# Ledger of designs, part 103: designed miniproteins, single chains, continued (2)

Each design is a single chain, and the fold is of that chain. pLDDT is the mean over its residues in the fold that is shown.

## One batch from the design tools (miniprotein)

Design m7779
Fold by ESMFold2-Fast:
Parts: structure tokens; C-alpha cells; sequence
Structure m7779 (fold): chain A 81 residues (1-81)
């Protein structure tokens, strides 16, 4: 499913962040953002909740990464709306 594909891309994004590959992380973030726009509102909320739970389980250093923080902020907004 598209949702499962986006979840896989999100995991690849986190691995790129862990590796310090900023170029790849930005590319993956842009791809995730574009694909998320194709999801229904319910699927967007499901993905956002799943991704926030994944972020909470990451090392503190990774959670403090600027790209991860921006993404977490957007996911919180989606869940609250």
C-alpha cells in the first residue's frame, strides 16, 4: 500500500539522519511530504501517529536533529487537526 511505502521511506530517512547524510535525508523528506499529500485525511493522521511513536523511541540526539524536529512538529499539527 502507499501508506506502507511511506513508512519504509520514513525509516530510510531516519537511517540517513543517523548516518549524517543530510543530502539524502532532505531528498527523502521531500519524497515523504509529496506522497503524504496523496493520502486521505484519516491515513495522514494514522501515518503521523505512527511516525511520532517511532520518533519517541529514537536516541535523544536523533530526536534533536533539526529535520526530525520540523517533521515531528508537522505530524503533531496533523494529529491535532
Amino acid sequence: SLLDEIKELFEEFIEAVKAGDEEKAVELLQRIAKLVESLSEEEQKEFAKWALEKIEKLPEEIQRNPLVRVLAGEFKRIVEE
Scores: mean pLDDT 84

Design m7780
Fold by ESMFold2-Fast:
Structure m7780 (fold): chain A 83 residues (1-83)
Amino acid sequence: MLSEEERQREADLLYETARDLIKKANEAVEKGDVKTAYRYVVAAHIALIGAEYFSTDQERIDELRKLVEEASKKVDEAYEKAK
């Protein structure tokens, strides 16, 4: 098992990774690169799952989950408009 300190570091890293991936997904949507945006949102979702596993801060995870859901919706809307 990871130590409490290692678990907290992992949670922080995954939280920051997910936020960075959401930012990149939004930038890709603005550039019209919906496929790249979709890949970033999927990666952000995986990072969120990891952050939930390691994190003890439920409010921080709930905030991140909302941001991932909003980014996912934005990418889905962009994908539908590209049909």
Scores: mean pLDDT 82

Design m7781
Fold by ESMFold2-Fast:
Structure m7781 (fold): chain A 71 residues (1-71)
Amino acid sequence: MAVVTGGTADASAGGLSAEQVARATEASRLVAKAVAGEMSLEELREELRKLGMDEETIDSILEGVRRQHAL
């Protein structure tokens, strides 16, 4: 099965800290801007890195946005 544990806790029901909730909220806002064309994928990647998100989470988010842009 395609299951992964350990990496992303932002969307997990396992137990979110206030920091993880805040980071997930900010990441969602940045993704919305990128989807709307207000931010490039490169800018989104850098902003997510600044939030302290792991590379697996960043890559997953960028892939989603890239699919929206058909790139």
Scores: mean pLDDT 71

Design m7782
Fold by ESMFold2-Fast:
Structure m7782 (fold): chain A 86 residues (1-86)
Amino acid sequence: MKVVLKASGLSEEQKQQIIDTGQQLKKAGVKVTIKVEGDTVTITAEGVSPGQILHLLGEAVELMLRGGTLESKVEGDTITLTVKLP
């Protein structure tokens, strides 16, 4: 299973939080790609466990609760979580 978390409108602190999440997954043996483009961070994680999926969903929900919008899309074996902050 593959998860893509794309978060935009991030502060420097929020960018670091998302980057740290991606680095933790990479250290846990997940195939992770982290892309940083201005105020946008995209994590692509392949071979994620159910607990790692829930962790990434939790990060997306936390950003939504801070005034963002969250869209989720499931296509085959890929879950895409798109978060946009104001």
Scores: mean pLDDT 85

Design m7783
Fold by ESMFold2-Fast:
Structure m7783 (fold): chain A 63 residues (1-63)
Amino acid sequence: GAAAEERRLLREQLARALELVKEAEAAGGSFTVEEVDERSLLLTAVGKGETKEVLLTKPAEER
């Protein structure tokens, strides 16, 4: 069902964000979080001379 799929996608997005933060911290870099829309946040990290982005989306079923 949609709920199980949303949880899986959220888990994957969180895992990507966590890896990005770990990499940025290990490189002594920086990261920022920006709101793209009401349900989406963009995580941007700068490390090792590269910029990496991960989009985090809120699940619709939280209502």
Scores: mean pLDDT 69

Design m7784
Fold by ESMFold2-Fast:
Structure m7784 (fold): chain A 64 residues (1-64)
Amino acid sequence: MLSKREQLLEENEKAAKELEEKIKELEAKPNPSEKEKLLILLLKVVLGSTKYLVERIRERIEKE
């Protein structure tokens, strides 16, 4: 059984993995359109924010 903090960590880690997979799928295209390039950039920003949240949650769990 996971604590509320551990559940939040697991959910955000899952979201980060899904974002990474989606980015890789889009980047695997041999000639992405300008719209696809912009989408990749947007997803990378979201991924960065999600990873930042994961690290902050881990820090809270570790310090407790």
Scores: mean pLDDT 78

Design m7785
Fold by ESMFold2-Fast:
Formats: C-alpha cells, structure tokens, sequence
Structure m7785 (fold): chain A 91 residues (1-91)
C-alpha cells in the first residue's frame, strides 16, 4: 500500500515541511517534480510527491507524458514502482 509507505516516514515529513515553506504554486510544483525525478531521493518521498501532484491536479496529461519519459532513464525496478504509484493515485 503506497499510503502506508509514506505515512510516518521521516524523510516525507521533512519534504512536507519544505513544501509548506514555499510561497508560490510554481515553486511547490517544481519541488514535487524534482523529488519524483531525483534518483537520490528515497522511494517514499518520490511516491509522496506523485500523490501530492495528482491530488492537487498538477499532474496534467502533458506533465504526465514528460514524467513517463524521465522514468525511462531510471533503473527498471524503480521506474515500475513509480509508474504503479502514478496509476494508483490517478485511479
């Protein structure tokens, strides 16, 4: 369960604090997209960022296509987990 993976995770809590400190929607979008594509961010933080983008309506069709292209550059196992998270939150 992706929600269980992100609930009470300390890195997700820190990422949430950083997001809330940002004043503009554009800065918040940039931070969330950066987390999803960052290979050095933990998997729970990247999944949380996908959830936030979907729930806020910021994962538009155009941005989704761009994200899926970026995921092709990641290790296959990580890309598959992130794709499943996208499908889960979009459903």
Amino acid sequence: NFDEMIENNEEVKEAKKKLEELKTEEEQKLLLFEYVSNPYASLPVRIWAIKELVERGWLTEEKLKQLLETLKTLPKEEAEVLKKAIEYYLS
Scores: mean pLDDT 85

Design m7786
Fold by ESMFold2-Fast:
Structure m7786 (fold): chain A 80 residues (1-80)
Amino acid sequence: SKEEEEREKKRKLGFDLDIAAALVTMVEAVTGDPAEAERVRQRLIDEIAEKYGLSPEEVERLKAMTPEELIAKAQELIKE
């Protein structure tokens, strides 16, 4: 059903956001460069936005989030 498709899409979005936050944290840990981690974070959010058809307002909200806040948002989307 359409409701099941929307739920699956939200879960997949949540998983992609969780993975993105983990990757950003790893980039900062490996490079020791918070600016590089921030560039990666913004690129990953833009790629997710394109993949899921997110609105400009949703993209702006996600770009304003810390990695910890992105994980929290991801968990919200995964849990029903």
Scores: mean pLDDT 82

Design m7787
Fold by ESMFold2-Fast:
Structure m7787 (fold): chain A 82 residues (1-82)
Amino acid sequence: AAGAPLSEETVEAARRLLEAARAKDFEAIARLARENRETNPAIAEIADVGLETGSAELAAEQAEAIIRHARGEPAGRPLPAA
């Protein structure tokens, strides 16, 4: 995610997206994309990609990465590097 520094609002949005993605709740993912389009565009874009690709797993991974990055916590999922 190339963008502005992450805020607590972005972290909370990422947590909501992670929960929706883990539940494969595409209605919740779509709602989060709409609600976050202006305030947390990184979250909205991840949600949109998940919807367009049908990959809830990708949305979950990206949301978790945002949460860890915002907390300055490097431990966790290894860099996939494509």
Scores: mean pLDDT 73

Design m7788
Fold by ESMFold2-Fast:
Structure m7788 (fold): chain A 102 residues (1-102)
Amino acid sequence: SMAKKKEEAKKKYEEGLEAYKKGDLVSAGKYFKEAIELDPELDEAYYNLAKVYEEIYKITEEKGYLKLAIKYYEELLEKFPDSPYIEEAKKKIKELEEKLKE
């Protein structure tokens, strides 16, 4: 059912937050992606997935992660114009696009 999928999505989102707090960025990204797959309306999962890719970029300096972070912040703006994360996502996109230019 849709209700069961939304409950499972929240559980995956919470597991993602716990992994992120522990610095397990790989598991955090996996859980936030699973949360989005189960509930595509979960705006906080898009925001936190973008943050995970931004943090992986800071560690690896691989521009692929920078592009992924921008992508998920942009999807947040497109899909969820009333999200409480909109202003922070706009700020992050500008900052990360400058880093992409070097």
Scores: mean pLDDT 90

Design m7789
Fold by ESMFold2-Fast:
Structure m7789 (fold): chain A 120 residues (1-120)
Amino acid sequence: MEQEKVAEEVINELRKAAEKARELISTDPEKGAELFVKAARDVADKLVEAGLTPEQGRRVARAFFEASRDLVKAAREHAKKLSPEEYERIMELVRQANADAASILTDGLAEALRRYEEAK
């Protein structure tokens, strides 16, 4: 099914973006944060265009939660080696990026699910 292919593609995109963001967080945390938010926006756009079943939506939400958790863990592991001021700066940057990405993806998932319901 085309929707299953889109769900698989966006899950893979989220995982790859999280991996790149984790790599960037140790050298350019602002760029890492921006990349993660951009990935959430790109994924949300694809979900809205395709529509998703509730089951596929749960899988995408889970993949995002795992990616977000892993990004926070990587940021903390890096930031703990820095000054207390830089630790707070990096952790706040990542918290804000996760909040922005979660908001974007939640809105995209809600719209994708609405499109699925309208198609019945």
Scores: mean pLDDT 84

Design m7790
Fold by ESMFold2-Fast:
Structure m7790 (fold): chain A 86 residues (1-86)
Amino acid sequence: SEKDKELIKKAKELKEKGLELANQGKLEEAIKYFEEAIELLEKVEKDSKELADTYRAIAVLYDRLNDYEKATEYLNKAEALYDKVS
């Protein structure tokens, strides 16, 4: 639907901003942008490669913050989705 396309577009813009912030070393702020992107993607694309890629991206950021529990949680979510969509 048009609404789903707009939500996916917004999620991509949030991911791009999150990546820019991560490249600046603003990891906590970057994570907030990726979390918002995940919320949007979960609403429209429950089992998508884009969602899996986003879970993997946020897992890397949590690992960089030494939040290994959150990093493992998101990595497991990404792996489960990759197994389902492949």
Scores: mean pLDDT 84

Design m7791
Fold by ESMFold2-Fast:
Structure m7791 (fold): chain A 78 residues (1-78)
Amino acid sequence: SHMEKGRQLLLEGAKAMIAGDYKTAAELFEQAARHFEEAGDYGNAATAYRVASIAYRNAGDQEKADELEKKAEELEKK
């Protein structure tokens, strides 16, 4: 299920963040967000996009961070 996969990817992303692997964490959080979005869970999708944005910023990818922050804002309007 998309919800189960989303939750699993959030856990994997959190582990990557703790390890300092910000690029991997960002990619995992972004994948989690897509699964929540596909499940219609826009709240969890927005949260996952926000933590992915933070991880991309820590990885030095400011453009991707800004993109995902805007995507989270769009989902909150639904």
Scores: mean pLDDT 88

Design m7792
Fold by ESMFold2-Fast:
Structure m7792 (fold): chain A 61 residues (1-61)
Amino acid sequence: MEEERQKAIEELLKLSKMTYDELVRKLADYLGLPDEDYARAILGDKEAFERFQKKLEERAK
């Protein structure tokens, strides 16, 4: 189900003539985020969400 959302985002980026990586970098820079992983997670990126879970796992250790 998350794949469907990611595809929709990619299609929107294609229509706006902007790459996904550029959007991630702009969000990270604009919001002053420590890592791009957080920006990607906000956009519903599954890989970024997995990295977020890994950080939570480290805290729970």
Scores: mean pLDDT 66

Design m7793
Fold by ESMFold2-Fast:
Structure m7793 (fold): chain A 106 residues (1-106)
Amino acid sequence: MEEREREERRREEDRRRAEEAYQQTVDNTNRTLKLADEGVAAATALGDEEAKARIQALAAEALAHAGEALRLYQEGGSVEDILAHQEKLAAATAELEALTAEVLAR
């Protein structure tokens, strides 16, 4: 019984982690879209086509990872794979935030 209880707790914990990763993915997706819109608008106002292209590329990369994390969640993929894509989404979103802040400060 003890081993079955440990396996049940691990499955419940993995499910919770996947649900939390799903919520974080949705939140980071919304943040990515807002940052991309702000950054593209600012870069366009500055005539900085290079910054605009970089913002669009980072947003596309972030959204691709978001799409994979959400797909894996719906298909019952591994928690590790969901978290890996969520982590890459978060990293791309952080780079996008830094770039958007730099463009807005000009």
Scores: mean pLDDT 85

Design m7794
Fold by ESMFold2-Fast:
Structure m7794 (fold): chain A 67 residues (1-67)
Amino acid sequence: MSREQRIAEAVRRAYARMKELKARPDFSEEELEKIRQDLADELVALGVEPEEATRIANAIYQHVLDS
């Protein structure tokens, strides 16, 4: 699997996890923030520049909050 495919997989997994969490009646934004931070860390580990990783993770987080 290419780096781009691994990045896409990481984003897809984080998005699915955040959506599942948000669907729960007892979810907390702290739990969503933990998934956001974990995504950013995973993207950095995959070779994404730290500022770009944070930007991507924040975009996914905001999209989940707005949906």
Scores: mean pLDDT 83

Design m7795
Fold by ESMFold2-Fast:
Parts: structure tokens; sequence; C-alpha cells
Structure m7795 (fold): chain A 83 residues (1-83)
């Protein structure tokens, strides 16, 4: 339901924030840092829309946040493998 969707979104944001912090602390590549920052800003913009969206649009936001998290994890893993 609605409460479960918001709990999942909150957990996704916590994971996204954690990866952003880890990249800032551990990655030396400035291009990777900027890419991660852009992904984080995209996630924040999606979350800002939540009070104004339909149930269908909320599910699409969840899907997009999961995709952003996956992309951020991939960038972080690739950056660490090069260092």
Amino acid sequence: GLGEDFEEIKKLLEEIEKIKKEVEEKVKDEEVKEEIKKKYEEAKELVSKLPFVSNEERLEILKKLKEILKEMKKLYEEALAKE
C-alpha cells in the first residue's frame, strides 16, 4: 500500500545517499564523482514529485529510483576496480 511504497522509497534514498558518501570518500576520479552527483540530484527530483503523483506514477518513481541505485553501484564498483 501507500505506506509500504514510501518505506521502500525511504530505504532506496538511504542506500543512494550512502553510495554518494562512499564515492566522495573513496573515489579519486572527478568524472565519476560528478556522474554520481547527477544521479543523486535525479533521485531527489523524483522524490520531490511524490506528494503530487498518482499511484501508477509512484510505482514508476520507485522503478526509476531502483535503476538509479543500480547505475550508481555499477559506477562505484567500476571506479574502485580501476584504483
Scores: mean pLDDT 82

Design m7796
Fold by ESMFold2-Fast:
Order: sequence, then C-alpha cells, then structure tokens
Structure m7796 (fold): chain A 58 residues (1-58)
Amino acid sequence: SAAEEAVEKERAELEARYQRLLEALSKTLSPEQLAQFRAAAQRQLDDETAALREAAAA
C-alpha cells in the first residue's frame, strides 16, 4: 500500500541520515564512542519508525 511504501521510504531515508552522521563523527570519536552512538541511532530509528507506522494506521 502507499502508506506502507511511505513508511519504508522514510525509514530508509532516516537510516541513511544516521549513517552519514555516524560517518562524520567517526573522524573525531573513538571506536567505543562510535559503538555507543550507533546503538543510540538504531534505537532512535526504531522509535521513529514505530511512530510513522502508528501515524499511518491512524
């Protein structure tokens, strides 16, 4: 459906955005700090995706 496709597209865009941010941060952060930020970014992505799915269902 269009709503499902929109959620998938938005998730892909968010994932790419967080990946670009982490890549930029990799120039200044240690591997341990990068791992922490990857975990935080993944949680944020999951939370935003859940919110998008909820909005699409409403």
Scores: mean pLDDT 81

Design m7797
Fold by ESMFold2-Fast:
Formats: sequence, C-alpha cells, structure tokens
Structure m7797 (fold): chain A 88 residues (1-88)
Amino acid sequence: LEEVADRTIQRMVEAAQRAGLSPADIAELRAKMEKAKQQVLKSKEVIEKLGREGGYELALAMARSLEKLDPSAREEAERIRERGREVL
C-alpha cells in the first residue's frame, strides 16, 4: 500500500508539472497527497479499505483539481483517473 501511495503521489506531481502548474500549486497538491497517505497508514483495516476506495477517490479529486486549475490538462487529468482505477 505504501508503494501504491508513493507511486500515486509521484505520478500526480509529474502530471501537474506537465500541465504547467506553478511550484506553489504543485507543493499544495503534494502536501494534500502526503496527508492522505498518512491517513491510510494509520491502521491495517484502514489500509485495506482505503487501498482501493481511498486511492480511487483521491485520484478523482486530484483530477478535478487539475482540470479546474488548467482546463487544457484534460489528458493528464484522465491519466490520473486511470491510475486510480489501476489500484483497484
């Protein structure tokens, strides 16, 4: 699960960088993702439940945030959604 969370964070940051988001926006996105990662690591039951549901919901929220900041980043936003599906 930690590996999946780290991969998700890395790919989200990479997608945001490609979309041309500012360093400040990328830092905020990373902080939000790191906070979510800490929540999923609190207990084994939370890890098992959020490993599928939480990862997908996080990917959807990040894709929406990216599209709101840069509407031209639709392709990267869709890649984020697909990564969420991959963890299910």
Scores: mean pLDDT 64

Design m7798
Fold by ESMFold2-Fast:
Structure m7798 (fold): chain A 72 residues (1-72)
Amino acid sequence: MSAEELAEAAREHAVALARALGASPELAEEAGRLAAEAARAVAAGDEAAVAALEPRQEALVARLGAHAAALA
């Protein structure tokens, strides 16, 4: 799988997961963008870029958790 194919698959998967958790379209799109960036960094072996994305991923997960809690 090419890095671009992996990034696209990661984006689609993240969007689907965020939507399943009750995320708004804009939050799902943000999840997709972050997943694609992370997938490209991983494919490139760029550990510093992966680490730099962790705070944004944590903030997104917290936001998604709040949406999931609201659905319960």
Scores: mean pLDDT 78

Design m7799
Fold by ESMFold2-Fast:
Structure m7799 (fold): chain A 77 residues (1-77)
Amino acid sequence: SRLAELEEEARRLVEEAAEAAAAGDYERAARLLERAARVAVEAARLDPAVSEEDIERARRLARELVERLRELGRRAA
């Protein structure tokens, strides 16, 4: 299903973001995590068990993590 495809895509993007962060490429990790968050939101909107409030909470947490990754990248440069 489209939902399963989007969930798998988001999972791969998160794994790629983790690998980029482990390699010290925090800006790449931040960009990959932003993409993962967008795909995950699209998947969540197809899932009737997920509320818009749940989506907003997840978006806020993702934004905080992305900013932290970018801060680490700035400090490591």
Scores: mean pLDDT 85

Design m7800
Fold by ESMFold2-Fast:
Structure m7800 (fold): chain A 62 residues (1-62)
Amino acid sequence: MEEEIQRMLDEIKKLLEEGTPEAYEKAVELLQKLRDIVDPETFEKILEEVKNYVEELQKKRE
């Protein structure tokens, strides 16, 4: 994965960890930007990684 894509993904994860409405809005905007710049298959991998991260956060918070 390209460095720029990885940085955006890391930012999305950090925003999801913050858990504020403003952070979720920014995370969605970054996901939409990633969808525009990557192949559908790459975007599916990104979505899986984000979903796995959300599940881990949910499990950590109970």
Scores: mean pLDDT 78

Design m7801
Fold by ESMFold2-Fast:
Structure m7801 (fold): chain A 73 residues (1-73)
Amino acid sequence: SMPSEAELLLSFALMYRALALQLARQGDVEGAEEALRKAEELARKVAEIGSEEEVRAAEEAVRRAREAVERAK
């Protein structure tokens, strides 16, 4: 079956989390901050239509990305 809209949005949020972590490790703070902003936008959309579990996963993704960005500064 096709993924739900919430599942797709969550998948993209997790992808941007991974990108933010990678860029932060490389010292690309600007790129990591852009990826974090995209993860935050997607997590907000998940919060509107997602299940409690999907919302929690999106919030965790944003938290991990934010921590990585702050460590890279």
Scores: mean pLDDT 88

Design m7802
Fold by ESMFold2-Fast:
Structure m7802 (fold): chain A 82 residues (1-82)
Amino acid sequence: TDVLQQARDYSGRLDRAIRAGDLDGATRIGGELGRWLSTQSRQTQNQGSSIVGDSIYRAGRDYGVSPQDVVRILQSMSDSLS
């Protein structure tokens, strides 16, 4: 659906920011995503969170980002969703 495409677009933006070492940018993008997800259905929130969570963990592994920085990005998304 269009809403799942939007979640994948956020996932791509997060991957690019993490790859570039722009952790502040990744944290900001996570917050934007969380705010957008808060306006969506529960199904879209669950699917979007899964897509983005998987993407952040893979980018962290592939680009050597610390577990603490990965958690910070995820917390930014979660806090904005709440």
Scores: mean pLDDT 78

Design m7803
Fold by ESMFold2-Fast:
Structure m7803 (fold): chain A 113 residues (1-113)
Amino acid sequence: DKEKLEEEGLEYFLKGLKAYKEKKYEEAIKYFTKAAELFLEAENLENAAKAYYLLGLAYYEQEKYEEAIEAYEKAIELYESLGLISPSAYENLGKAYEKLGKYEKAKEYFEKA
């Protein structure tokens, strides 16, 4: 039942947002990961992309820059599959690469933002 998966995904997404606002980034990561999985199973690619983007933000706040990059890249892949561009995801991908000292990669993604 895709409707039930979407409802469960939304519940975890909202729990993730609350945890993120409270700076409980480990909890936010768990909730956004679960939300993304549920939205993918429901074939709701737009909400899955949003969940991966917020997952990237939560990883970034924990200074887990490699994990943030992976999450942002997944969000971009899903947005592009829908014919959408996410300037915010490209900008934050660039910022994460800067934190890793990968300035050439950072410049590439800032130019796509």
Scores: mean pLDDT 91

Design m7804
Fold by ESMFold2-Fast:
Structure m7804 (fold): chain A 73 residues (1-73)
Amino acid sequence: MRQRLRLTRRRVDGEEVGIAELETERDGEVTREVAGEGESLPFGTEPEPMEATVTALPATADELERVLIEAVS
């Protein structure tokens, strides 16, 4: 099993928000779940997809967002 965190910008109701998605790959199957969203996610002025491999599963979307903020700080 391999897990990957994807960070993207998305426009929702005219506002730009950050979306964090956790991808889990198991036996060739990829499942994707929204793990966090909001302006507190670590995006620069030029939106670019950011991917990172996670070794531990966050228990909640809030925990995942906290881990992301810590990683880029």
Scores: mean pLDDT 56

Design m7805
Fold by ESMFold2-Fast:
Structure m7805 (fold): chain A 67 residues (1-67)
Amino acid sequence: SSYEKFKKKLIEELGFDEQAANDILEHIKRQNPDASEEELEEYYKTIGKVVENGRKVREEQARARAA
């Protein structure tokens, strides 16, 4: 299915663990439950850009919240 393909890309190409990928998938399904493969590809590109550019910042924010 389109969602399973999207989840696999999150894990294999963007380095998300299975739980994080499932959380992202569920969030997208809630926002757009009838997302097409093309729409999921746009989400993937957007997430990939955010991960590549801001993942260090997100990790720092997570640490700050835990401290």
Scores: mean pLDDT 75

Design m7806
Fold by ESMFold2-Fast:
Structure m7806 (fold): chain A 55 residues (1-55)
Amino acid sequence: MSAEDVKLYLKKNYGIEVSEADAEKIKELALEMIHKGVSSEEIEKKIIEEAKKLI
């Protein structure tokens, strides 16, 4: 998963546009949550919240 994949995902599914640097930060957060065993639903919710804070 690349920062570009995260950027495309947010734009296509939620209409949220973030910078490449912000997409990289969101990617790192998502990977950390995956490693901690957080559910996919909670990860998605957290990604959306963080993306909204950046715009």
Scores: mean pLDDT 78

Design m7807
Fold by ESMFold2-Fast:
Structure m7807 (fold): chain A 80 residues (1-80)
Amino acid sequence: SLEEFHKKKVEEYKKWIEEAKKNPKSEEEFKKKLEELEKLIELYKLGVEHAPSEELRKFFQEGIKDYTELKKELKEVKEK
């Protein structure tokens, strides 16, 4: 489901970020992860625009917030 995909993606990013705090990642690895998050945010923005129900619209809005917070944390960890 879309919810399971989102949950798994958020968990994958959280694990990657925690690993990056302990073991530094390359500049290229950070760029790739940031670009992927940006693409997911843009996809969810389209989801908000075209959502057939209020429940789905709220899901996409909350998902954008989740990905935006992960993007911020990635940028902060990259600067260490």
Scores: mean pLDDT 85

Design m7808
Fold by ESMFold2-Fast:
Structure m7808 (fold): chain A 118 residues (1-118)
Amino acid sequence: SELTASEADIRAAVEAARAALAHTTALPADVVETTLAAIEELIRAGAPEAGLGVLVAAATVGADPEAIRAILEALLAGASQAEALEVGAAASRDPAARRGLLLSAEAIRRVEAARAAL
C-alpha cells in the first residue's frame, strides 16, 4: 500500500526472488543476476508486483538475459503479464526458452479468460 518501496523492502524482495530461483535446477549465474536486477528495477519504478512473478517464471523456463530485459521493458511500459512473456519469447535466441515463455503466456491468458467469465 506504500507508493514508494523502502531499500529494506527492495532487499527483502530480491532475497526472496534469489531463494525462489535457487529452488529450481542450477540456473546460469548471468540469468540469476539479470533477473534479480530486473526485479529491483521493476520495484523502484513502482510497477505492479505481479510483474515480479513473471520475471521469476521467465528465468525458470530458460529465458536468457536478453529475454529477461525485454520482459522487464514491456512490464515497465504497462504490458500485461502474458504480453510481457510473449515479448520475451520474441527476444529469446533459444527455441526451448521461446516455447517455455509462450506456454507460460498461454497459461496466464487462460487464467485471465476464466476470471473474466466469473
Scores: mean pLDDT 81

Design m7810
Fold by ESMFold2-Fast:
Structure m7810 (fold): chain A 61 residues (1-61)
Amino acid sequence: DKDVLVALAEIYLGIARIDEEKGDFEGAIESYRKAMEIYRQADPEKAAEVERLLEELERKH
């Protein structure tokens, strides 16, 4: 179900934000990548948003 996939991606986004607040940028990048990959299957527009965020984080770290 796409709804279950979207919920899972949202959980990974939450984990990534917590990791960023802790200064764990490697963990944050990994979690954003997981969310992006799930969104590519379930919500392509959201995947593009996460991809832009991930590119910015990878450029800085």
Scores: mean pLDDT 84

Design m7811
Fold by ESMFold2-Fast:
Structure m7811 (fold): chain A 60 residues (1-60)
Amino acid sequence: MEEILKEFGEAVKNRDLEKAIEYLNKLPISEEEKKLLIEGLKELFKDPELLDKLFPRIVP
């Protein structure tokens, strides 16, 4: 589980929504919880200011 969450975090930092959703789908949680997390992630990606605050881009 921790490895999946780490990969998820990296996908979000890379602004790769499709990859982030793929990792959420790999979590051993209920379908209802997955739907809530995926919808929350989609809403977060619509708010670039909040997204940058929570998952700052790794820029050199």
Scores: mean pLDDT 76

Design m7812
Fold by ESMFold2-Fast:
Structure m7812 (fold): chain A 56 residues (1-56)
Amino acid sequence: SMIDEAIEELKKLMDELGVDPLEREYFLALVRGDWDRAFELRKKILEKTQKEIEKK
């Protein structure tokens, strides 16, 4: 399907750009419509970002 092709191209692009693994999985979950998975990944990303801000 066109969606499957788009997902494979998105994976390649993210890998080439060195996208963070959590961000990569989050975007893939969104494209697949896996909202529960996307929500949990979003929480992890926000916690990681908050900790990085607090270190500065």
Scores: mean pLDDT 79

Design m7813
Fold by ESMFold2-Fast:
Structure m7813 (fold): chain A 44 residues (1-44)
Amino acid sequence: MELTEEQRKARRKRAEFAGVEPEVIDLLEQGKFDEAIARLEARA
């Protein structure tokens, strides 16, 4: 019980409020930076 789901959800919502989707944050946490950046650019 090291990582809390609620804590990660809060981080995602904060990023989403800044214009980043939670899905992108999830990709970053998985180390898929290229895919996360591509998603952000696709939104632009």
Scores: mean pLDDT 67

Design m7814
Fold by ESMFold2-Fast:
Formats: C-alpha cells, sequence, structure tokens
Structure m7814 (fold): chain A 65 residues (1-65)
C-alpha cells in the first residue's frame, strides 16, 4: 500500500536524522517532507527507491533551512 511505503520511508529517514543529532521536532518535519517528496518522485517520475529517497532528503533539507 502506498501509505505504508510512505510511513516506512518516513520512519527510516527520521531515525537517521536523530542519529545525526537533529532534534526530534526538526527530524520529524524533515522526514515527513522527504518521504512525501520521495514518494511523489517514485509515482510521477518512476525513480527507483534509492534515487527518490536521496532526492527527497535533499529537497527536505533545503526547505527546512
Amino acid sequence: EEEELRRRLEEQIEKSLLALGYDPVTARRIARLAAERAFELMKEKGLDLGTAVAQGVAYAIREAE
């Protein structure tokens, strides 16, 4: 299910950001935005999971800063 994939991506990205020293509020915000963007790229552009996640994280960090 699409929502399950998005949730899994969000959880994994959030854990990575917490490990890097981001505060919980910022980590959650970036993770949500990154997962949403990655999911859009997979659905609209047909990008593979790895590329979509990399692009989504880059986008989310740019938007957060």
Scores: mean pLDDT 80

